Designed miniproteins, single chains, continued (5). Designs and how they scored, part 10

Each design is a single chain, and the fold is of that chain. pLDDT is the mean over its residues in the fold that is shown.

## One batch from the design tools (miniprotein)

Design m16318
Fold by ESMFold2-Fast:
Structure m16318 (fold): chain A 102 residues (1-102)
Amino acid sequence: MSEEEVERTVDLIIEAAKALKEGNYEQAISKLEEALRVAPPELQPYVRNILYAAILAQMGYITPEEALDFIINSLRKAAEESTDPVLQEALRRAIEEVEKLK
């Protein structure tokens, strides 16, 4: 994977988390669909799970705060399962930015 693809994916996830906090579910889902398209294969399962959480929040099955917790936990798991220090640092930045939204 390229560092640029990782950074783009992370930035889209952060934008989606901000949209979720604001109750802008359509924007959050759109950003996560874009993230899934640009994500390197290693991140695709995590982005797909995050997209599912955003859809559940839109449907009212979980709160936006629970969706943000799910994003943080998914990113932490991705970082723990990766041995790529560039990916780990990008994910750490994303976790910090999403935690600030709580």
Scores: mean pLDDT 87

Design m16319
Fold by ESMFold2-Fast:
Structure m16319 (fold): chain A 92 residues (1-92)
Amino acid sequence: MTREEALEQLIEELEEILKNAENLTTEELIRIYYRLEGLLKLLEDPSLDPKKLKEEMEKKIKEAKLSKEEVIELLEERLEELKEELEELKEK
């Protein structure tokens, strides 16, 4: 999978999640956010240990004290960043 293909897939998945965000629980949204963060880190540095990264993300999910509004805002910010990165890749 190319970086462009990965970004297109993540953008589509995140748009679907955000369309349904009001119907998801805060815990589900937090889990989605940290899973996305883990995937993005692996895309930037594939030398990272996926198992250790997964354990780190699971810990962050358990310790997270984000409100539903805060996690939706973070997901919206991430979506915009991913869209900008995809546009830059297509312009090269």
Scores: mean pLDDT 80

Design m16320
Fold by ESMFold2-Fast:
Structure m16320 (fold): chain A 75 residues (1-75)
Amino acid sequence: SRIEVYRKAIELVEQGRLPEALRLLAEAQASLGPAVAPEEYEARLEAELKQLEQTPLNLEEVIRELRALLEALEA
């Protein structure tokens, strides 16, 4: 499921494995198609991860935001 993919991507980011997290998300988009759940939350989650690639100094802040978005998506 897409939620499980996001959860695993967050774990990879927390482990310092950002390239693997982004690759996992790209592969999920290719296999599952475009976001089907609340589109706004999924789009924001993807944008936060893309920003993380460009500004790694904000890792902790971005991870907190990603967790909040994932929890909202699960609700």
Scores: mean pLDDT 65

Design m16321
Fold by ESMFold2-Fast:
Structure m16321 (fold): chain A 56 residues (1-56)
Amino acid sequence: SGGLELGKGAAELAEKGTVEDIGTGMSTAFASSSGGSDGNIGGGYAMKKATEGALK
């Protein structure tokens, strides 16, 4: 359950509206790429990394 912490962080960013464009794109990717486990949680990690890359 280590990935849950990362997923929750990404969800908080989306709720606060910090990164609207990236959040929307990632949500669509989750819907298309649910692979058995909680895709939303795994994708939250990816969204976090993408956000950090965008900040650079």
Scores: mean pLDDT 54

Design m16322
Fold by ESMFold2-Fast:
Structure m16322 (fold): chain A 64 residues (1-64)
Amino acid sequence: GEAEELRVRAAALRTEGGVAAAVGAQELIKLGDEERAKEVAEYGIRNPEASSEEVGKFARELLK
């Protein structure tokens, strides 16, 4: 699906933000939450320089 394609794109950046976003998106895909998975992957693509902590914070804010 689209979330999986975005996850692969985030991982392909090979940056901390991209890799962290890809991992977060994969976990959300496993939970069936495709919409949040897309948002997390897109965040990593737009913010490749983001730390894994910043990506984690973004993902947690989406869950609230």
Scores: mean pLDDT 84

Design m16323
Fold by ESMFold2-Fast:
Structure m16323 (fold): chain A 106 residues (1-106)
Amino acid sequence: LDAALQAVADAAQAVSDTVTRLYERNPDMSLDQQVDLAMLQISASVLILSVKHTEAATRAAADGFRRAGELWRRKAEQSEDPELSEALRALSDALDALAAAIEAEL
């Protein structure tokens, strides 16, 4: 479980770092694109906080992380940037692994 929690934190940090690099490479990015990327970075930061406070293996927690993984996978498919798409897929895979690790503790 600890390794799976850390893997999600690392993958979420990689998404945040990729967003920062996209801002640096695209200073003329539209306001709508900037807002979308800022919300993505905030979501990744909230996820890091959430996994650090996952104290109990529950079916609800496993279902929640699996659902989050599916949503992040869809976000990766909608991403036009290949580096961001790969980071989002890695986060999705880490969330699925965390859900499985939580279920193994039940």
Scores: mean pLDDT 78

Design m16324
Fold by ESMFold2-Fast:
Structure m16324 (fold): chain A 85 residues (1-85)
Amino acid sequence: HMEEVRAATHRFLDDVMKKEGLSEEEREAVRKAFDDLLENYKTIDEEIKAVKEYEKKGLIPKSLADTLIKWLNAIKEVEEWVAAQ
């Protein structure tokens, strides 16, 4: 369900962004980009691919793309760990 996934995603992103020292404007841009990804893509691999394409097209800066990919890879590792239980 989208609402709870978004809430959890925003919380995780806020924690990551605070650790990386991002500005408020940068944090808003990250949250918006991630909401767009969650609406349009169904798997983390598809979301990572979309982030790379957004960077390639100049729609987001490399620093933002790197942060999003780092976070998505972390979630993927957790999902794979849960699936192995």
Scores: mean pLDDT 68

Design m16325
Fold by ESMFold2-Fast:
Structure m16325 (fold): chain A 95 residues (1-95)
Amino acid sequence: MKEELERIARKLAETGGKIENAEVDEETIERLFEMIKKAKEAIENASEEEIKEAKKKAEELIEKEGVRDKFDEEIVKQLLELATGIYIYRKKQKE
């Protein structure tokens, strides 16, 4: 579980930063882990409409970056959930 999340965090950094072949250090992975935690918490406290809207934005990001072609379905699913939570978290901060 933890090793899977670390792998996902590394790939999320590469995708989100639009950095090809980003070998990230442990500090960056820890920061991404905190983002994952906040994203999950945001989803748990969000309304159904907020989740739908954020998921649509996350889906667009995944498609634009070609993530589905680069990773297996399980990793893509986790990245989609994380991006969704991040969009919800960011929107709530602007309220």
Scores: mean pLDDT 64

Design m16326
Fold by ESMFold2-Fast:
Structure m16326 (fold): chain A 100 residues (1-100)
Amino acid sequence: MIEELRKEIEEEMERYMEKARAAGLVEEAELYREQAEKVAEAYLKALEENTEEARKEAEKVAREQEIELTKAMLKRLKEEGAPEEEIKALEERLKELEKE
């Protein structure tokens, strides 16, 4: 069960990596893979410890990872001259992620 959950977390992180690669962020994608590994470790630790504090820490690490990925994607899209609607959609998602 923990092994299955580890794979599920890894697959979810792979989706973020795929988005980065699709945006032409190959070098950034490798950096995010390393950060995503930390997210997986934090989440697995939360399950092993079975504490509210460990779970909140894992969620915080996951949120920080998504914020960094979204910022990198925004930078690339702005450099490539992507449509304003696409840029605005990502900016709104970033604001949602950065909420208190």
Scores: mean pLDDT 70

Design m16327
Fold by ESMFold2-Fast:
Structure m16327 (fold): chain A 97 residues (1-97)
Amino acid sequence: SMIDKFEAGLKRVLAAKSFDEMVALAMELLDWLAEWAKENGDTELAELIEESKKHIEAIAEEARRTGDVEKATMRLLLELMSVGGELLVWERAKERS
């Protein structure tokens, strides 16, 4: 399921040894999820994931500008948890169809 892939990807993000590695792994996870959503015809979910990628890019840019990596890490994790919540909603909708 998408949520199983999300959980596996999130574990890799949490195991990252640097903020830059965390961003790279988060973007890799979201790229895979967006592609999976497109392949399954879930265009709206794919668009939501692409929007989350833009939010993570903005968070990373602010971290580079301010040096506040701790705040950026927290915001990045909250953004990924938001994506996880959307995936749960989409899987529940499929079970009812």
Scores: mean pLDDT 84

Design m16328
Fold by ESMFold2-Fast:
Structure m16328 (fold): chain A 81 residues (1-81)
Amino acid sequence: DVIDELAEKYGVSKETIEKRREEDEKLAKENIEKVEEEIKKEKLTLDEEGKKIAQKLIELYKKLNLPEVVELIEKAIKIVE
């Protein structure tokens, strides 16, 4: 349905919309990996207070149904541990 609406709106095939979606997902993943590398390179470290704040943010964003933000916070914590 959403793909059908987008294909009609832009005058392209469903296959073109699906391919662009896959490319966008790949770019998002690559950007997350780049951020992880930058955090490691800067040797950032979270103290106990920072870990508590990060946990509260994870809980908040889970309640807001933003799983992408939760994933980013969890990865950042894992890198700086």
Scores: mean pLDDT 64

Design m16329
Fold by ESMFold2-Fast:
Structure m16329 (fold): chain A 58 residues (1-58)
Amino acid sequence: MDQDLQQFYDQVLQFQAQTGEVSWFVANSQSRDQMLDRFRQFVQDSGLDVRQLLQSMS
């Protein structure tokens, strides 16, 4: 699960690097660990299944 979350987060960072856009949870974090924690909360609040999303995107 943590690995799936990490991969999804890395894809979000890649998107940010390509477009110059940034998700609120990334912009408001001091470290990668804090960003991942906030991202986990966002995923839970959104009802997203990170593993399912990664599989769908692949």
Scores: mean pLDDT 60

Design m16330
Fold by ESMFold2-Fast:
Structure m16330 (fold): chain A 92 residues (1-92)
Amino acid sequence: DPEERERLRAKRREEQRKLEDQLIDLVIKHRGSVVLTASTEEEAEEEKRRVEEMARRAAERLPGVTITGLVLHDDVNSDEVFVWAEFTVTNT
């Protein structure tokens, strides 16, 4: 179990770094609005937190960048949940 946990942690850290780099590129090169799809509200909130945390780290590298995540529900009877991530770049 300890060996398996270490492997999973290393993989997660590597994935986080890649997502962070991609996020920075998207904020710089593109408009700054991204929509993510999640299967459940719990998953959507988790994605929102991940985006916001990566945004804060990206802001340390890029002064004047702000990223806000929102969780949206399409319908009560729908299994579809969306995560709206809005990126704002101020004079950067």
Scores: mean pLDDT 60

Design m16331
Fold by ESMFold2-Fast:
Structure m16331 (fold): chain A 82 residues (1-82)
Amino acid sequence: LNEELRKKIEELLDEVIEKVVKELEEKGVKKGPVKEARNLSELQKKLAEYYATDPELTEELFLKEYEKLDEEIQKIWEELKK
C-alpha cells in the first residue's frame, strides 16, 4: 500500500515538473547553470536550470500545479484504504 502510494505520488510530481518545464520553455526562459545534479532525473535537472535563471516564475508555476497534487494525493490515499 505505502509503496503503491509512493509510486503514484512520484508519477504526479513528474507530471507537474513536466508541465512547468514546458511552460517555461514556451515563455522563452533561458537555462541557468546547475553545479551538481546527481540523482536528479533529466526533468528535475531542467527544472533546476530554469529555477537558476528565473526563480520567481518557476516557483509560481510549480506551486500552482503542486497545489492540485494535494487533492489528487488524498483521492489516491482513500482508494488505497479500501
Scores: mean pLDDT 71

Design m16332
Fold by ESMFold2-Fast:
Structure m16332 (fold): chain A 96 residues (1-96)
Amino acid sequence: MTERLEVEIVNPKVYESGKLEADIVARLVSADTGEVLREEVAGKIVVEKEVKDLEEAEAIFKEATEAATAALADALGIGDEGEAVLSEEKVEYIKL
């Protein structure tokens, strides 16, 4: 069975200090049927970067998701079967 890795960031947060944080969810999906074979929280993304607004933060999270997808696909031996999935969750602004 051919398997595909899907990686999505969830619970994206922007802190007043410019720190960005999100959870990484990884899923192994059957390329033949589209069935989710395994799903787990693979880690967290933490990026210390000053952002101008939430739109810029969303762009950074998208880039981070793509980078995490490539790294996880390589680590799991999936190769080019990794896909970055855009989270439907809105970015939360957290005051510190």
Scores: mean pLDDT 66

Design m16333
Fold by ESMFold2-Fast:
Structure m16333 (fold): chain A 71 residues (1-71)
Amino acid sequence: APTEAEIKAEKAFRIALSRAPEFLRLGDEAIRDLARITLELAKEHPEWSPEEIAEEAIKRMAEKYGLPLPA
């Protein structure tokens, strides 16, 4: 069964892609990066909501790939 962190990370991953669908066009490695970042954040910050994890994950992805932050 998935852990609480894994469930939260999956929700955050979906939120991030809904807010920044351009990440889907960066390729498989970028999608793996987003999945890894959301899971790491969920494990490090059990008190954060999926929305808070998605916001930080989007910021890290934008910084890494040189993209503007989504609205």
Scores: mean pLDDT 82

Design m16334
Fold by ESMFold2-Fast:
Structure m16334 (fold): chain A 62 residues (1-62)
Amino acid sequence: GRAERERAGRNPSPGAREVGRKLRELADGISRAMDIAVKKREEGKKKGVEVDARGILVELAE
């Protein structure tokens, strides 16, 4: 049933909810991009190939 207690709390306004959603999405995107960049660099080093971090960042920023 849906008679459960609200634990998340209520947002102060609908506008604040939208802003919070966008900020969370942006933060997630940045974290994912950084994780991918680190993995690419790590694999390059593991194979004895030098990878250009600038090139990886440009690719992710596009």
Scores: mean pLDDT 63

Design m16335
Fold by ESMFold2-Fast:
Structure m16335 (fold): chain A 65 residues (1-65)
Amino acid sequence: MLSEEALEEARRYAEELGLDEEALEAAVAFAEGVKKALNLPESMGLPLIKMELDAEALVRRARAL
């Protein structure tokens, strides 16, 4: 599981993108699933969460256009 420091950074990043807690929870679940499926190290958790949050923010912005 993510460290408390990594989870705090992920939450801050989601807030900066204008995303809610539900989007953050979905991104965390996605990252944990990918790490488990691909046997990735824990250090990949935060990068995967940020990548998913970036994708969600881009999709929401595109839908608003």
Scores: mean pLDDT 80

Design m16336
Fold by ESMFold2-Fast:
Structure m16336 (fold): chain A 96 residues (1-96)
Amino acid sequence: MRKVDATVTGTSVGDNELIQLTLKASDSNKGPVTVRVSMTGLNVDFTQVSDSPTATFTASGLVQNDPDATTRPVTRMTMEVDGEASTTEATSIRLD
């Protein structure tokens, strides 16, 4: 079974929030790994592809801060491994 671990962090950068997504993908079959991730609620989509048996994908984006919000809910995070959709959970992250 292919395994994907995701970590999302936020850091204030001026009037923007720097969002960093790190994905670690592994395959017990030692085949190539393709991982696509979309996050909703932040207006930022991250997509990376690697043709290695194990891979770490890192993507970052800047999101304009809402001065009245200290957190943004990630209402949907979808992961696709080698074209197959994986189970996703609604999450919320703190951007402070």
Scores: mean pLDDT 49

Design m16337
Fold by ESMFold2-Fast:
Structure m16337 (fold): chain A 100 residues (1-100)
Amino acid sequence: MTRVTVTLTGEAEAWVVVTLTARGPAGTTVRAEADGNVSEGSHDEVATASVLVRVGAGTKTVEGIVESEGGEVESVEASARPLYPSDPPVAIEVEVERVE
């Protein structure tokens, strides 16, 4: 199991798409959650989940969980992209913890 924490810090209203991508053996799954919204993906050796987050003044956290029953997860990546180019910039911090 791999835990991913994405912390978004903004100073004004912005909409951000956070995408988690996991690579591993067939049956690898990824789940992303923020503010009660959940996205889950599983596709062969590549799983992707995306959540849309509204970031105001302060911090928002997206929690990800990557699981594989067939073997070891090869890689986990997180990205954040503003939904609207005109929105104020948002700082992103990603923490990836491998739990055995």
Scores: mean pLDDT 77

Design m16338
Fold by ESMFold2-Fast:
Structure m16338 (fold): chain A 118 residues (1-118)
Amino acid sequence: MSKEELLERAEEAEKLADSPDPEVRKKAAEELLELAKTGDPEVLRKILPTIEKLLDDPDPEVRYIAAEALLEMAKSGDREVVERVLEAAKKLLDDPDPEVRYLGGATVLVAEEQLRRA
């Protein structure tokens, strides 16, 4: 998939993330997770603000999928991305959902390890 196609998908996911329907926001989170798996720094920087927003979503399933995307981003070689991911992940340690807290903890460990290598 081209960089242009990935950025277009990011723009569409950002729009879906603003939906009043939690099922539509879950689809946005799933799309952001797939984009996070690409590991492209420009794509990661583009999607990160939307992922940060979805981590505060009232639906725990939306937060869980967004947290999975955050964990994928923690593996990035981009220091700026990993530093922002670490800050977002620390907030998840206080999440009411135990599975979201678990992903937050895992993300903190991965992000801190990546920053030690930089």
Scores: mean pLDDT 88

Design m16339
Fold by ESMFold2-Fast:
Structure m16339 (fold): chain A 84 residues (1-84)
Amino acid sequence: SVEELIDKAIELVKEMKESKDPLERDIYRALIDMLLAVAEKAHPELKEEIQEARDKVFAALDAGNYEEAIKILEELRKKVREKL
């Protein structure tokens, strides 16, 4: 489900935050991107919400604001749950 994909993305952000290796962080970033892209493709009705959250998540990750990225994903999960 989209909720499960978002939960997995949250787990990866937490792993990314704990990583001290820039290459490992880049791999986590790419995996998060893939999960959100799959969620968007699987649920076109949620495309706007997922795209907005994705843009905000990657802006936060690129700024090193991992806690903000987690909050954005948790809010997206809440919106998805309320619409499905």
Scores: mean pLDDT 85

Design m16340
Fold by ESMFold2-Fast:
Structure m16340 (fold): chain A 105 residues (1-105)
Amino acid sequence: SLSKWQERMLQLSDETIQAILNGDFEAAKKQADRLLGMGQMYATLLSLENPEDGKKVQELLETYQQKFLQLMKDLNQGKISAEEFAVEFKQLQDTFLAELQLIES
């Protein structure tokens, strides 16, 4: 169900934030890759029933991925702190979920 998928996505996002704050960038990357993979699978399954909504979710995921990768790059280059990354990533996640809910309404 959508609610179960969203709960798992939030859990993985929280685990990614905790890994970053603990300095475990390898674990953070693994959790982030898993989160993106789950999102792509969801978009693919949705597109089988509603191609237009599936496309919107795919485009939303691509935007989310690009912004996430930029945050990771900034963190790795020392342009932002781990704490600043956590705040920015949470804002990105909240925006993604809000836009996803509008598509699924």
Scores: mean pLDDT 77

Design m16341
Fold by ESMFold2-Fast:
Structure m16341 (fold): chain A 98 residues (1-98)
Amino acid sequence: ASPEVREIIMELASISVELIKAALTLILAKRGKASKEEIEEALRRAREAAERAREVLERAKKLEPELGEEGRQAKKEAESLLRAVEEIARELERLLAE
């Protein structure tokens, strides 16, 4: 893999960790086991992860013509992560509004 693809993979892995943390807080919150403060913190983390995923997606789009298959795969993974973190953020926002 190119150095650029390696950097994208490492950033996607970091974003995935933040997604998992936010998802765990969402699971606890749905069971009434998370405080309002914990839900607010998870929402902040999810929003930050979404912004990072958008930046990685734009980088992958720019590199796709040069990197071929590796660029397409990185773009697909960034798109998938962005959708997942945005969904978790929406669910956390809904819990705070209730």
Scores: mean pLDDT 85

Design m16342
Fold by ESMFold2-Fast:
Structure m16342 (fold): chain A 75 residues (1-75)
Amino acid sequence: DLSAEELLERARRAHRERKEALALLKAGKLSAAEGVGRVLRALGEAVEALLQGERLLRRGEVSREFVEELGKLLG
């Protein structure tokens, strides 16, 4: 599993990618298929980070507040 620092960075990166893809889609710079594909990939990365964060929480390696912060990055 990734460390807490690596999970936060992964979740933040996924959040940035999702926001960027949505902005480009709204600006007409991506096709609907390409934009949706990028958003879904970013959401998948964020969900995986949250699931790994939940595993770290169960092992006592992170706080509940840490996992809540990961969840906020899912939107």
Scores: mean pLDDT 82

Design m16343
Fold by ESMFold2-Fast:
Structure m16343 (fold): chain A 59 residues (1-59)
Amino acid sequence: DLTEEQKNTIVPAGMAAQLLVDKLGIEPEKASRGALVAAIMYGEFVTVGQALEAVEKYV
């Protein structure tokens, strides 16, 4: 589980993907796709929570 502080952390999309893999055990392919979707929606910097939501809804 991610804390609210961790979910609200703004990072480059690639770092968000790495955090989803390392902290939640999300498959690297899915984490990368979710972070890419979040980057398309929000730009080069995303919150970790937005990347997680993109994995759940769009991947």
Scores: mean pLDDT 81

Design m16344
Fold by ESMFold2-Fast:
Structure m16344 (fold): chain A 76 residues (1-76)
Amino acid sequence: KIEELIKKIEELLKELEKGLSVEKANETVALIVELIDLKADESLILELVRKFGKVIGLSEEEIKDAEEVIKKQLKS
């Protein structure tokens, strides 16, 4: 189930690299949230968040802020 979510996120990231879509961006966020709820591996989630942030044009500071929020959620 976690493997299927990762595969879907990776496919969505490839599509977002070819052209930004609010629908696909929102879908990617929803799947990442599902991985967090399932308490998937922290390093894996953070890697996907970094890739997503870069694809949608977030700054390094914005990406780091998102990573800190996710780390807190995974520890709660």
Scores: mean pLDDT 78

Design m16345
Fold by ESMFold2-Fast:
Structure m16345 (fold): chain A 62 residues (1-62)
Amino acid sequence: DEARIKKAKEILELLEKKSTPEQLAIAEELANQEATDEYTYLVIKASTLMKLNNIDEEEVLK
C-alpha cells in the first residue's frame, strides 16, 4: 500500500515543519512504542503532532 505510505509521509513532513523539537521527540517516542509497521509509525507520529499543535486533518489537507 505504497500510496498510503506516500500520503502519510507528505502529511507528516508538513506537520514536522510546524512542530518544535520537543513535540517531535514526544511523537517519535509514542510512535516507536505503539507502531508495528512503517504505516502505523507514520500515522501515530502525525496524529500526535496534530494533537500537540491543535491541528485537525482538514487544516493539513488545505
Scores: mean pLDDT 76

Design m16346
Fold by ESMFold2-Fast:
Structure m16346 (fold): chain A 81 residues (1-81)
Amino acid sequence: MVSEEELEELLEELERRLLGLIFAAARKHQMSDAQVAAAMAAAGRRFRELERRMRTLSLEEARKEVERTVAEFGAWLERHA
């Protein structure tokens, strides 16, 4: 299991990376305010789901889940932007 400190650090990294993807996609695809709001909501749902799961994972598996979540969200943005 990850420590509480390691979990907090990984969740902060995940939030920063998801927000970075949203702002990059908004610029690249000229997203409307409604599309940005939808992307923020989608990112928030993915963040909360992963936060719940990460408490049972090792640090290595938690890092893999962060990378997977970021990659999957990036792909989702390209389809829905």
Scores: mean pLDDT 83

Design m16347
Fold by ESMFold2-Fast:
Structure m16347 (fold): chain A 99 residues (1-99)
Amino acid sequence: MKEFAVESAELDVRSAEALVAEAPAVIAATKADTSPEAIKAGVIRAVAMRITAVGAEFSAELAEREGAEEVAERAREAARRTLEAADAILAAADAAEAA
């Protein structure tokens, strides 16, 4: 059971970190292309990131219950960074829509 919790949390960390790494490019694209299609794509990406963050928080809780504190902490940190990146993309989309 601990092995499953650790693997699940590690997968969610990797998924969240990949999305965070993509965020600067998404923000730059939204600022460069203020079309409704580009704004919508940014919003969809931000929503997907929020869902990924919720998953990472859930896997962190499971890992902590199994005594895997290090990976649980990493998953919570990845979730926080993913939510921050999602908020930044949404702010860029709102600014593009207002322009």
Scores: mean pLDDT 83

Design m16348
Fold by ESMFold2-Fast:
Structure m16348 (fold): chain A 58 residues (1-58)
Amino acid sequence: SAIAELARLAGLSPATVTRRLRAGEGSAIGVRVILEQGADPARVSELLAAALAEVAAR
């Protein structure tokens, strides 16, 4: 899932990512992944959007 992939990149648990996304902290997670992992911003943006959609569907 997008939440699980974002969690792997951020070094967080999927539960922690889900809680932070629900708290409106998605941009902070995305920025941290880009800065710490050197991840492609476009791919991180797509992954973040998919993770937010997964949270909204639960």
Scores: mean pLDDT 79

Design m16349
Fold by ESMFold2-Fast:
Structure m16349 (fold): chain A 71 residues (1-71)
Amino acid sequence: SAEAEAARAAGEAAAKAGDYATAGRHYLQAVELDPDSPEAAAWYLAAGRAFARAGDDASAAVMYGRALELQ
């Protein structure tokens, strides 16, 4: 959806700015807005990488697990 793509784009912008915690939240929001998207697994992976870079290993692990379940 356009709303999910806007959330994904916001996540990418936050990651480029070095705000990885915010990036992870935006990528997760993209999945929540369009959970049936064929890109949902990729958005979970992006959220996981962002949370890991933010030092939030627990959230990263959850995101990676969700990505694996969708593939």
Scores: mean pLDDT 89

Design m16350
Fold by ESMFold2-Fast:
Structure m16350 (fold): chain A 102 residues (1-102)
Amino acid sequence: MIKAVENLKKQILESLKKLGYPEETIKRLEELFDWFIEGLKAVKTPEDRVKLFEELLKRIENEEDPLVRQAMIEMLAMLLGKYDLTSLTDFEKQIEELKKII
């Protein structure tokens, strides 16, 4: 998973640079990817996984920048693929179910 997120980071940042996006926007996205990668490395328990999912979902819901929000959605999709989750609506129910099991 971590290597896949690192590859996604590289691809997105390279694409944005080619499209002429501001360096500050690119840096903000790089910092977001670094936060997510560190979050993944810090997961030691099932409860840590649920907390990471909830934090990412909350960030997506409160993000106003469409580009940053899209990057978060892709991060969420990668994380959801680990648990066979396929949508944001289903994700809230899955977190609730995970809390019952974990």
Scores: mean pLDDT 69

Design m16351
Fold by ESMFold2-Fast:
Structure m16351 (fold): chain A 81 residues (1-81)
Amino acid sequence: SDETLRAIADEIARLFAEHGLGPYSRGLLLNVARRLVERYGLRSLEEFRAWLAADPARFAEVLSLAAEEVARHGDDTPELA
């Protein structure tokens, strides 16, 4: 849902700020949240938090997705082929 995507994007922004990263645009973080929801079937902020806590490598995956979105100039929607 749009509410779930916003909640996950806001949590990513908070986590990145805590680690001295960013700021990032809301559009960029919404794209990261959407890719994670599509890839892992996350249904809520609580599922995202549990997913992230289960494996330290998953934070690195979130960082990698943010870097890919930065390379696309933040506001560009990836074309799904």
Scores: mean pLDDT 80

